# Designed miniproteins, single chains, continued (2), part 56

Each design is a single chain, and the fold is of that chain. pLDDT is the mean over its residues in the fold that is shown.

## One batch from the design tools (miniprotein)

Design m6044
Fold by ESMFold2-Fast:
Structure m6044 (fold): chain A 110 residues (1-110)
Amino acid sequence: MDVKEEFEERIKEYEEKIAKDPNDYIAWTNLGISYYQLGRYDDAIYYFQRSIDLDPNNYIAWNNLGQAYYQQGRYDDAIYYYQKSLDLDPNNVVAQQNLDRARQARQQQQ
């Protein structure tokens, strides 16, 4: 099975989970990740935002939202969302590394 087909199958699975339980913030997060893996960053942002609306303590979704904005070159937005993730989970090495990378990228913007 190719990688794109696998992500499209996961999207269908998570859409079915959300239809059954629209408050399943984990399913919303996983749907966002699947769209992110397809390079569909606007869709990914939508699903991560929906996950955060359901559970604002979901530091994983905050970090993933930052990654989606980073991929769009929206470094100020990425920094904001990575900082929110790190505020919720201060020992998150991945969020700290992502924050540092986004700050460096912002400094290189014209």
Scores: mean pLDDT 87

Design m6045
Fold by ESMFold2-Fast:
Structure m6045 (fold): chain A 59 residues (1-59)
Amino acid sequence: SELEELEKKLAELEKKPKTKEVFAEQNKLISEYMLLKEGRYTPEAEKQIEVQKKSLIEG
């Protein structure tokens, strides 16, 4: 499924160095993942993207 493909891409990005380009790609993939999962973009999805970015910086 498309969700599984997005999850695999996100996992591969986690192995990459944490650069601005990697963060931008993860942000885009997470946004697409949330849209597919919920059927549309929501304010909650936007906040989730910001939380994910912070997690990547701290992790």
Scores: mean pLDDT 69

Design m6046
Fold by ESMFold2-Fast:
Structure m6046 (fold): chain A 84 residues (1-84)
Amino acid sequence: MELEAVVAPNDAPLEGQVMNAMAVMELAVLKRYTKNPESPYVKKANELLNEIAKESSVDPESEKVKKLLEELKKVKAEIDKEDA
């Protein structure tokens, strides 16, 4: 689901705070409610979310954050396939 919570102004420092908060929230959900913590895709998603939270708090527009978001999207698609 695309979260409207990431509606912070693109040019404001607030964008990094919102992106960091969203990554931390998704990470907490994965850690607390995951029913398959042994899945390599769930572990990879957890690692990517940790890195996104860390990097986005510094520079949400960085190339590294963009690459991490693309990797997370791919990993989420694989988790969805495991559930299907």
Scores: mean pLDDT 65

Design m6047
Fold by ESMFold2-Fast:
Structure m6047 (fold): chain A 95 residues (1-95)
Amino acid sequence: ALLNAAALLLGDRAIALANRAERLAEEAGAPFEVVMGAGAAAFAGGVARALGRAGKGDADSVRAAARAAERAAAILRALEAGDWEAAEAAARAPG
């Protein structure tokens, strides 16, 4: 129950942050790698959310969702700052 709720909440957070980052990256003409990084975070968050909803949330899905949310947040912060080098670095971070 707790792990399912955590996977759902973190997965939803990752999707929301990643979608915002992807829109900002596309609007600003950021490198394709940044858009791909945001997309990967959204996908990982979606998987974790689906597992949590199905009652199959575990420590691995929670960790994956948390990393996806952190990655999406890092990309978004870098894009809002106009720091493309930082955005690309965040997009390439292991996750």
Scores: mean pLDDT 85

Design m6048
Fold by ESMFold2-Fast:
Structure m6048 (fold): chain A 69 residues (1-69)
Amino acid sequence: MTLEEEIERIKNLPDSDEAVEELFAELKKRYPQFAELIETLYERYKRGEMSLEEFKDGVIELLKKEAER
């Protein structure tokens, strides 16, 4: 999967706890350097401190930073 495909998948992620959990697990495996940051975003989302859109935006920014390196 390309970075652009990954970003599109994240943007179109359904409002489903199961879908979010699957994405979270995949991102941690593919981007272990961001695992701590991704976990922090996911925990905030789970606790209702962050909207789904804010969670998506946070993850997308991390992926864009990886592509710029």
Scores: mean pLDDT 77

Design m6049
Fold by ESMFold2-Fast:
Structure m6049 (fold): chain A 111 residues (1-111)
Amino acid sequence: AEKENEAIKYTRLGYEYYLKGDYEKAAEYFEKAIELNPDFARAHYLLGLVYYKLEKYEEAIEAFEKAAEIGDLGLQAEALENLAKVLEKLGKYEEAKEAKEKAKELKEKFL
């Protein structure tokens, strides 16, 4: 509970820095949250958003894939939609299409 509460606190701080446009500091706080709770899907998702803003597309893909693996159904769908955007940015259109179809299926059947 104590480590989980601290992971939530770091995730909130990271998100505040993300909203301010301080993406490097946002990444540091999300990485601290993940160190305390490696299965904290929201921190992986938010780290993916930050890596995308930093144009670290390979790291963004890994973070969104992790969020899609361990997140709840809503977060899985959002992670897959953002994964598709990164894949399209890299010209990986077939992989992006697969991610979009998975997100759509989750939203139609489970959300």
Scores: mean pLDDT 87

Design m6050
Fold by ESMFold2-Fast:
Structure m6050 (fold): chain A 61 residues (1-61)
Amino acid sequence: SSLSEAEMAKVNAKLAEEKAAGSALWKELDLDGDGTLGAAEWAHLAKLLEEHNYDIDALFP
């Protein structure tokens, strides 16, 4: 995995903030609107991270 434990913690913190805000990014990731991310949704997030070269701050400004 290209993400460290610290980077994963940062991603989880940003996801919690996006969920609370009801952002467009959260709606894109949580396609079912159930408030949780399944394996397929985590795969989509991994692809978004790869597209941003694992720059978490660029993905979650």
Scores: mean pLDDT 73

Design m6051
Fold by ESMFold2-Fast:
Structure m6051 (fold): chain A 98 residues (1-98)
Amino acid sequence: MSGILEEAEKKKDARLALLAGGVSAGLAAIQLAINRLYGVDRRLAERALELAEEAIRGARLAIELAKEAGDEKLAAEAEAVLRAAEELAREARELLEE
């Protein structure tokens, strides 16, 4: 887990968990874009998978904490990040199977 995600869990901060997940998803998307534009680099694809899996963990924590707080809007935003992160993880795994 990233330091930000660990802090979010410790503080029970759904917004911080969503931020950590969103940042990791964005970084995963950038690494995958580099692989698509410049050819498959196994190291970058592995890093994209790690970042996507971190984004999944952050989004899941954000969903859990938002639901506990009754914040349906934040839960919906976190569910959108989870779906995006799962798609990025699938794409990274497909590149690694090449």
Scores: mean pLDDT 83

Design m6052
Fold by ESMFold2-Fast:
Structure m6052 (fold): chain A 78 residues (1-78)
Amino acid sequence: VSEEELQAEVDRALGLIYYWLAREFILQGDAEAALEFARKVAELLPEEEAREALEELARLAEELGYHELAEALRELLE
């Protein structure tokens, strides 16, 4: 395993951890923490996976009535 392959695996694993943290903070109503971890998801996951993950987080936020958070999450895709 090369250093680059190892780094990619670490980044993806961290991105998935941050995805679940962002989701948990949305469920708790902590918009600030949710958005912070969502930004890390966008940074660490491959573009297509990040886009899908952020869209799922935005849908969850909308479903719970956190419309401003959902809008901010979708802006991370822009």
Scores: mean pLDDT 82

Design m6053
Fold by ESMFold2-Fast:
Structure m6053 (fold): chain A 86 residues (1-86)
Amino acid sequence: DAAERQRRKNEAVRLAAAGEPLPEDWSELDRRIAETVRRLNEVARERGALRKTLPPGALSPELQEKMAEIRRLGEEIDRLDAEVRA
């Protein structure tokens, strides 16, 4: 059961990453998870690119903002994942 929910979430992420539409019979919750994960991956990529422009260990306001956004998106994914398990 948990494995089935994880497979659905992974498939939603894969379809979203490929730019493919989610099936109409998939839940609103699965769609929200896919969209949140896509956004997290985008912000993480932007953070990685910005990190490469800074000395090791240095933090800029822009980097700190992206790190805060990643934390918020991760918390949102955890909340949505808990809803899937309920």
Scores: mean pLDDT 73

Design m6054
Fold by ESMFold2-Fast:
Structure m6054 (fold): chain A 90 residues (1-90)
Amino acid sequence: KKEKVDELVKKGVEYLRAGDYEKAIEYFQKALEIDPNNVKALSLLGMGYLALGDYEKAREYAERALSIDPNNASAQSVLDDALRGIEQEK
């Protein structure tokens, strides 16, 4: 249900702001278990992986969000940052 998804996303954002990226990812993954095409949860999951330095996963989730909503500014930002991180790790 939307209310459950919104609550899980809200908790994930609280953990992101606290710097607990593993907990944030856990809550965004729970939101996606209920709503697999939730663009906000996908872009936020990408942000969480970006914060952990997992650029490949950040790219994956950002690309998935953009496949659903090509104009999502947050997902585009995550994709740009993830691609920059991948380039620097070569």
Scores: mean pLDDT 85

Design m6057
Fold by ESMFold2-Fast:
Structure m6057 (fold): chain A 72 residues (1-72)
Amino acid sequence: MSAVPQSDIDASLLRMIRGIIKSTSSPHRAEELAIVDDAEAGKISLQEALERLRALMPPSEREKIAALRAQL
């Protein structure tokens, strides 16, 4: 059950990250999408999801995520 007042911003960021993963055709796409799914389901925090994704993502995807966070 979501009790966070900024859940819409977090959900928007996760949706944008999903779009980046889908657009880049990463070899780790399935694993990256699973991490995003877990974060959207509330199984892991947004911060934990970003750390796990950072370990799998190439630098170009990490830079795109950093740019998204800077816009929020």
Scores: mean pLDDT 73

Design m6058
Fold by ESMFold2-Fast:
Structure m6058 (fold): chain A 65 residues (1-65)
Amino acid sequence: MPELRERVLAAAKRVVDSGTLDLSKAEWIARRIVDAVARGMGVTLSPEERRELVEEVVRYLRENS
């Protein structure tokens, strides 16, 4: 899972860097990032793994915006 986490956080950083981030949609954006990265890597996440990654991305977006 470390490789998936790093790719998810890299995608979140790209969203922050783009200047298009709307924090009112942070959870929606986080879910989209996690799902897109997992699909791109051919990984199926458990509900628990998905929830943890989404929460981490939401935290990242809030701390860096």
Scores: mean pLDDT 80

Design m6059
Fold by ESMFold2-Fast:
Structure m6059 (fold): chain A 68 residues (1-68)
Amino acid sequence: SLQEALDLASKGIKYAREGKYDEAAKYFEQAASLVSGETAELFRKAADALKQGNVEEAERYAVRAATL
């Protein structure tokens, strides 16, 4: 569900803030698998941003996904 995806995304942001980018990206990839369409695309973009160490951009994608 969307709520489960948002919970996973929140865990992803927590790990990202701890500098655990690979684990954070995995949570966003899991969140994307629970949803479809634009929301899934935004979570995948957040995961990609985290793999590049860009926490701010990942958080922006997560906020956009949550507000669709």
Scores: mean pLDDT 86

Design m6060
Fold by ESMFold2-Fast:
Structure m6060 (fold): chain A 55 residues (1-55)
Amino acid sequence: SMEKRRELIFESASETVEAIGYVSLSLAEDREKGLEKAKEENEEALEYEREAREL
């Protein structure tokens, strides 16, 4: 449905913003852990985008 596709797109965008936040933290303080978190959030964003494309 269109509603489900929109939800997945918004979730993907939300995870992307969160990834940017973790990159910023990694530059300021805990670099290694921040980068790992950023990678996890980016992978989740890509998964939501893939699911949206399959609808």
Scores: mean pLDDT 78

Design m6061
Fold by ESMFold2-Fast:
Structure m6061 (fold): chain A 68 residues (1-68)
Amino acid sequence: MSLKEELLKLIGEILRIIGEIFDLELRLERAKKEGREEEAKRLEEEIKELEKKREELLKKMKELEKKL
């Protein structure tokens, strides 16, 4: 694999995670409006985990950019 191809694949994964976070944020807003505090807490935790994964992928992207 070329570094360019690896970088593009990584960007694609980051975009997918952003989409998942957006979906969970919409569910979180609904849960809060409906007074589902326990569900809201679970969704906040899931969002936090995806944010961490996004940060890891962003770090890998920056490392690959230095090699281009």
Scores: mean pLDDT 82

Design m6062
Fold by ESMFold2-Fast:
Structure m6062 (fold): chain A 73 residues (1-73)
Amino acid sequence: MEEEAVRKLREATALLEQARLAYKQGNFDEAKKLVEEAIRLAEEALKSPNPEIQKVAQTLLDEARKLLEEIEK
């Protein structure tokens, strides 16, 4: 429940940070895979009824989608 959603948000955050590093290094294929997985985990966390978790998940999802657009530039 709440603990599982928090765990997913932590994992998604770590994946998004790894995706940003891969993007800066020019490894666009790796960055895309990492950001897509971060999006998936953030979407799962949005299923939580906790509004604080939903807010964090939505922010993370927005950041991940912005990075995906930059990769595709």
Scores: mean pLDDT 83

Design m6063
Fold by ESMFold2-Fast:
Structure m6063 (fold): chain A 76 residues (1-76)
Amino acid sequence: MAEELAKRLLELVKKFGAEALAAKLDEDAAASPDPEIQALLGKIKTLALKLAEDPENEELFKELTETLAQLAELEA
């Protein structure tokens, strides 16, 4: 699940641009009352932006996947 979400997120960055994704994640974070969810959304934004600049970086992709898995677990 988290790997598919990470791949989908990167596809959205490539199609719509990193700025549009960053704005969406900022809105989602602002709408959440949970500071842990806010922190994870901020980390996802940072990792997605870094990975857009360096798409072959396996460590960034792994961290993005792990962060998405943590977010999914908190929301489940």
Scores: mean pLDDT 75

Design m6064
Fold by ESMFold2-Fast:
Structure m6064 (fold): chain A 97 residues (1-97)
Amino acid sequence: ENTVIEALKLFQEGKELFEQGKYEEAIEKYKKALEIFEKLLDKDDPRIAEVYTNLGEALFKQGKYEEAIEAYEKALEIVPNHEKAKENLEKAKAAKK
């Protein structure tokens, strides 16, 4: 059930759902991938940062700006120079009211 390969598959399915505009379903897949990765990988593995970055984008598309900020900040804790996460964090902070 809980393998790195399964988590990678869930992450890929989440990205495909995101491209289809199915943001809620994408978020569910990203969260499942994170649960597996966080159990199996080191806490600073860059794959975890990639999933958090994509999770933040899906949350942003749903208007969940505070949750998106949290996701991007977690990505940047792992990969401080992640350009996409930095740019999207600033956009989410600007959109927050």
Scores: mean pLDDT 88

Design m6065
Fold by ESMFold2-Fast:
Structure m6065 (fold): chain A 88 residues (1-88)
Amino acid sequence: EEEKEKEEALKKARELSTQLLEAVRNGDFDKAIELAKELGYYAKKAGRGGANILVATQVILVGLELDGVITREQRDAIAKAIREGVKE
């Protein structure tokens, strides 16, 4: 049961990471903030696999900041939303 819930949370975290990055690339930052909170929540539920998804997502967000797709302030807001989701 717990193991299955963890697998489902991991799948959800992957889906949310993809949706978050697409929202960011589309300039839909309100949606990105909402997705970031959900991502934090499901990543926490997924455990170590979820932590790996958060690291990968944050690395891509840093790349988007360096490429000028988002500002540092926007990246910091998304990171804060992820942390809020993790704290639940």
Scores: mean pLDDT 85

Design m6066
Fold by ESMFold2-Fast:
Structure m6066 (fold): chain A 86 residues (1-86)
Amino acid sequence: MDSELAARLAGAAIEAIGLLLEAEDPEVIEALRLTLEAVKALIQGKYEEAIRKAEEALRLAEEAGDEETAEVARRVIELAKEAEKA
C-alpha cells in the first residue's frame, strides 16, 4: 500500500468512526461497523473480504437512507479494488 492509498484509507476510517459516534439507527451502526471491518481486512491484504464487507455496509446504508455512511462505504470499496490491482 503506497502512502496516498494509506492516507485515503485512514481518512475513510476516521470518517466512519466519527459517523459511528453520532449514529442512533441500528442499521447505520451495523453499516459503519462493517465498513471498519472492511478497512481492517484491507490493511491485512484480504481484498475480497474487504470488498464483500464494504458492499454489505453500502447496502445497509442505502436501505437506511444514510448517504454519508453510503459514501464512506463506496470509498472503501474503491480503495480495496485499487489495492487488489496493485
Scores: mean pLDDT 85

Design m6067
Fold by ESMFold2-Fast:
Structure m6067 (fold): chain A 60 residues (1-60)
Amino acid sequence: SISAAEALSLGGQYAAAKGIDTSTLSLEEAKELVREAAEAAGKEVSEENLDQAAQGLIRG
C-alpha cells in the first residue's frame, strides 16, 4: 500500500484534473476522492493513510 503522502499527492492531482476545490469537501468526500485517485493509479491505500491524506486535502 502507498503512504499517506503519496495518497495525498494522488488525491490532489486527481482533484485538480477534475476542477474540485478540496477545501470545500467534507472528510467523507475527501476520503472518497483519495480512494478514487488511488484506484485510478492502480494503487492500494490503507484506511489509516486514506484518512490522513483526506485530512491533508481539506487543510491544503
Scores: mean pLDDT 85

Design m6068
Fold by ESMFold2-Fast:
Structure m6068 (fold): chain A 83 residues (1-83)
Amino acid sequence: MEEKIKLLEEIIATTTDKETLARAYFSLGVLYYKQGDYKKAAEYFEKALALDPSMKSAWAKLAEAYEKLGDKEKAAEYQKKAE
């Protein structure tokens, strides 16, 4: 798990391609979500969406992360954007 996080951090540090960067942030968010670190997951999903707001999967995962954090208002708002 840590090796995958390190690889994604390396990609984030070295890539100049916005699409690759957005996908790397999304993947990192998914890994933190699986570890139960919903706050970091939400932060990385937000970074992915700042680069590519068309990533419906990232909106859906961001909503799920905020549900786990107890922020029902943000969860509902982001779930609407996932459509």
Scores: mean pLDDT 84

Design m6069
Fold by ESMFold2-Fast:
Structure m6069 (fold): chain A 99 residues (1-99)
Amino acid sequence: SFKELLEEELKLTKKLLEQLKQPLSELERQLLSGLLHMIAGVYRILASRSEDPEESEFLLEIAELYAEAGELLEAGDVEGALETLEKLIELLEKKIEEL
């Protein structure tokens, strides 16, 4: 179900946030930026396959926040990336409560 997808994503996003709070080398930062962009790509694909317009719109919002976090991390703005992922966590929690 959509709710189960969002609950699993919330769990994974929280784990990712904790990893980003640790000191990162340049290589680790580049790798994590790449992973965030790949996750954004996955959510764009899921949105394109959704027959529900509200579900599709929400999946695109998730994709945009992951892409933004990836761009910030690539630029060396680790604090901005953390704030973006915290915003994503709040968005996921709110949507899960509404489902």
Scores: mean pLDDT 88

Design m6070
Fold by ESMFold2-Fast:
Order: C-alpha cells, then structure tokens, then sequence
Structure m6070 (fold): chain A 91 residues (1-91)
C-alpha cells in the first residue's frame, strides 16, 4: 500500500511539473497538485492510511492541470497517479 501511494505521489508531482512548464495558465492547479503530491509522499513514508487518498487527490489535480496546459503527457501521468492511488486505498 505505502509503495503504491509513494509511486502515485511521484507520478502526480511529475505531471504537475510538466503542466506548469507547458502553460502559465496551469500554474495554480499544478502548484496545488505538487503540494498534494508532496503530502502523499510524506504520508506514505509514515505508513499513513491516508496516503492513498492524498495521492489520488494529487493525481486528479495534476490531470486537470495537464488539461489546462494542453499536455497529453501530464494528463496520462495524472491518470496513472489516480489509478495507483485508488489501488493503494483498496489495500
């Protein structure tokens, strides 16, 4: 569970950075996604049961940032983060 949440947080952070670099319009959503992704990674390092949900939330924010930025790569990474965060919650 913790490893999946950590990986989801890493992917959400990558998606956020790509979205932020692709469009200034995405900066607020990408910043929120990056903060949530960092929180998910921290919670996962503590073995927190909330890490999966936080990673899922970060992935959703990163996906929306990717849509604003018009970045297919950021959208796909955000979707993968959502998938892994959801799997972490199911464990």
Amino acid sequence: AAELALKAGELAQKAALIAMKSSPEAIHLATAAAISASGAQFLASLGSPEAGQTALDAGELAREAGKVAGSEEAIKLGEKAIELGRKAMAL
Scores: mean pLDDT 84

Design m6071
Fold by ESMFold2-Fast:
Structure m6071 (fold): chain A 84 residues (1-84)
Amino acid sequence: MIAKGVVTGQLSDKPLSPEALNALNQTARDTGADRVVDKEKGILTFTLEDEEEKAKKAIEALTATLEELKAAGYLKSVESELEL
């Protein structure tokens, strides 16, 4: 079964460090997620479609990375959605 996953993070006023950007880029690469940045709204969106187990693991990895960035003050919010 194909699942569609979306993970969204709202950027804070704190600029992403090179280390934060590298973590984000690596997780996006490892998951194969499409990344879209809405500069006007300050929103990062990751979207992927894959087999249910792969999509679930990818969303968990993306959400974990974004929650770490939120804890470090780079993001104001993190939301995730998985459609089966």
Scores: mean pLDDT 83

Design m6072
Fold by ESMFold2-Fast:
Structure m6072 (fold): chain A 117 residues (1-117)
Amino acid sequence: SEAGLAGLEAGTEGGRGGDEESVIEGAEKGRESGSYAGAMAAAGAGAGVAGSSGDKEGAKRANEGAKKGTPEAGAEGGKEGARGAQRAGLPDEIGREIAEGVGATAGGMALAAEKAA
């Protein structure tokens, strides 16, 4: 859907920033769009940044949000993952590249699944 695409874009753009603020903003926009794809992209971006920084707990919480499959749960997971990454002090450039890749992949897969259903 067009709302799903807008949510995917917002979540992916938030992940592209690679910092806590950008990921949280992307997660909020994904939730506002009401799309599963946007929530997945936000959760994926948060998990990617947290994971790359070695914050396994933050990455786990972000993935749990994504698995719930609701925009609210995905957005919450994205925020938790972003906060975990911020605590771990990852260089922004590395965080941005990982968050962009993981967020885009997660959101793309969610959008494809939505279209197939």
Scores: mean pLDDT 64

Design m6073
Fold by ESMFold2-Fast:
Structure m6073 (fold): chain A 81 residues (1-81)
Amino acid sequence: GEEIEELKKEIEELEKKIEEIEKKIEELKKKIEELEKKDPEDPENQKKIKELRLEIEILEGMKALLRGIINFLKKKIKELE
């Protein structure tokens, strides 16, 4: 039973990390919307939007990796049950 409990704890910690990443992505999306509304033709705003979009892509990639790890751990739990 102890091995299953450790795997469940790891899944819970990874799910919490995904929630933190999702919150950060939403904050970055709001920043992009604010910049697009202020002056879409400003080169500085365009550069900042591009940087924010790249940060979102990196965070989405991290989230996908963490979901992959969770799926692997869930499969391990099923094999041990």
Scores: mean pLDDT 87

Design m6074
Fold by ESMFold2-Fast:
Parts: sequence; C-alpha cells; structure tokens
Structure m6074 (fold): chain A 68 residues (1-68)
Amino acid sequence: MRELEEAVARAAGMSLEQARRAVEAVLEARRAGRPLSVEELAEAAGMSSEQAARALHVLAERLGPLAA
C-alpha cells in the first residue's frame, strides 16, 4: 500500500499522512459495500474537495476492480 500512498500524495499535492488516510477511507468504504463521494472523502480525511477528487482519481486508476 505504500505505492498507493506515494501516488496519491504526489498527484493530489498532499502529505503521505493525508494520502494514507484517504487510502484507508476508500478501502474501508469498499469493504463495507457503501458508496464514497468526493465530499465524504474530503470530510473523512480532512482535506479540500479538490484534493479529495484528485485522490479518488488516482485510487481508481491504481486500484481498479481487482482491488475491491
């Protein structure tokens, strides 16, 4: 998961700690079978909507369906 954290941090312009929180939030929502919006991610990870949107884009690109 370090690779995902680094990719998110670089693409979204955030710290590794924020990227880790974003990755954890997305994976937890997926495991729970619940939807996660940009706004929900921004609130959960304590980041702007723009950063949350970039993080979701990178995670979708990296994780794909196989990471579900």
Scores: mean pLDDT 73

Design m6075
Fold by ESMFold2-Fast:
Structure m6075 (fold): chain A 98 residues (1-98)
Amino acid sequence: SEALRKKGLELYEKGKEAYEKGDLEKALKLLSEAGDLFLAAGDPRAAEAYENAAKVAEELGDEELALLYYMYAAMAAGDAKKAMEYWDKLAEKRGILK
């Protein structure tokens, strides 16, 4: 959907602006929402948006959320091996994997 791509790009640019201003919580929300919209539109920019959301989550100290968004980024990029590596790390932190 062109409308989803356009809205995704708008939120992605606003998310980057929020990050540059040091508003990490706003940046995370906008970048993750941009990823969701790009993914729904089948747009490959979903991977970049989720990867940037993951980096912001790391800066906020939310390691589980960062792993989740890195996994989404890998899935959106079609990198099944990398997605499984992030899932394994997330499952280990959550006590699912030994």
Scores: mean pLDDT 89

Design m6076
Fold by ESMFold2-Fast:
Structure m6076 (fold): chain A 68 residues (1-68)
Amino acid sequence: ALQEGLRALNAGDYETAVAHFREAIAADPRNEQAYIALGYALSILGRHDEARAVAREMAAVLGLPLPP
């Protein structure tokens, strides 16, 4: 899932990358790299509200401070 997402991201297929990164998070909820990559892909797509939600989700799952 993470590897497939990174390939899709490199190919410019950001919607497919988002789907694969969501699968990577479902398989490993502590996969910080998948959250970071998902947020990046959403930001490139202009889906900034979802990117912010992903940052908050990562903070909650990993026990990090909430982003501003």
Scores: mean pLDDT 78

Design m6077
Fold by ESMFold2-Fast:
Structure m6077 (fold): chain A 59 residues (1-59)
Amino acid sequence: SKEAEELKERGIEAAKAGDAETAKEVLKELIENGEEEAAREVAKALQEAGMEEVAAEAW
């Protein structure tokens, strides 16, 4: 959905900026809404930024 796409973009930007808190909240929101593909993209961005533990905590 458009909302999932916007959340995904926000989560990826937060991960790239090192904002673990925002990225984690966005990831949790996507999971809560059943947006698994978007959630995986945000989790991947967190892993690429060296924050794989943050992604694991939210999943």
Scores: mean pLDDT 80

Design m6078
Fold by ESMFold2-Fast:
Structure m6078 (fold): chain A 55 residues (1-55)
Amino acid sequence: SREEALAETRRALAELEAHLAALPEDTDETMRLTLRLIVGATRAFAEILERRLAE
């Protein structure tokens, strides 16, 4: 369901944010940028799902 998809997406977003925050200071800049892009895309998807459920 859309509600299940939203809940799962929110959990994934929280895990990705935690992972990004826990990255070592010497982490490759490309890897950090890649993770930031994934976080951004996941957040955007959650917002789309929220809007669809609000209709």
Scores: mean pLDDT 82

Design m6079
Fold by ESMFold2-Fast:
Structure m6079 (fold): chain A 85 residues (1-85)
Amino acid sequence: MEEAAKLSRETREKINEFLEKANEEEKEKLKKLLELDSKRSREALAPQPSWEAMAEVSLELAKISLEAVELFEEKKFEEAFKLLE
């Protein structure tokens, strides 16, 4: 849980930095990416049978979310969307 929280903070910082430099088209793409990430996280966490299982899944989700945002910083938008599917 702690490690997942740390990755989530790093992801938020990268999102904020991206938004400072992004044009309107890039902001719309990021909005769609974040909506997809949110939906995927809810669906993945809902069926978990224990807090330990939720912690493991949360860590995996946090790592994928960070990687997707890093791809966005590299302007690899299609690859970022594919990662979340």
Scores: mean pLDDT 78

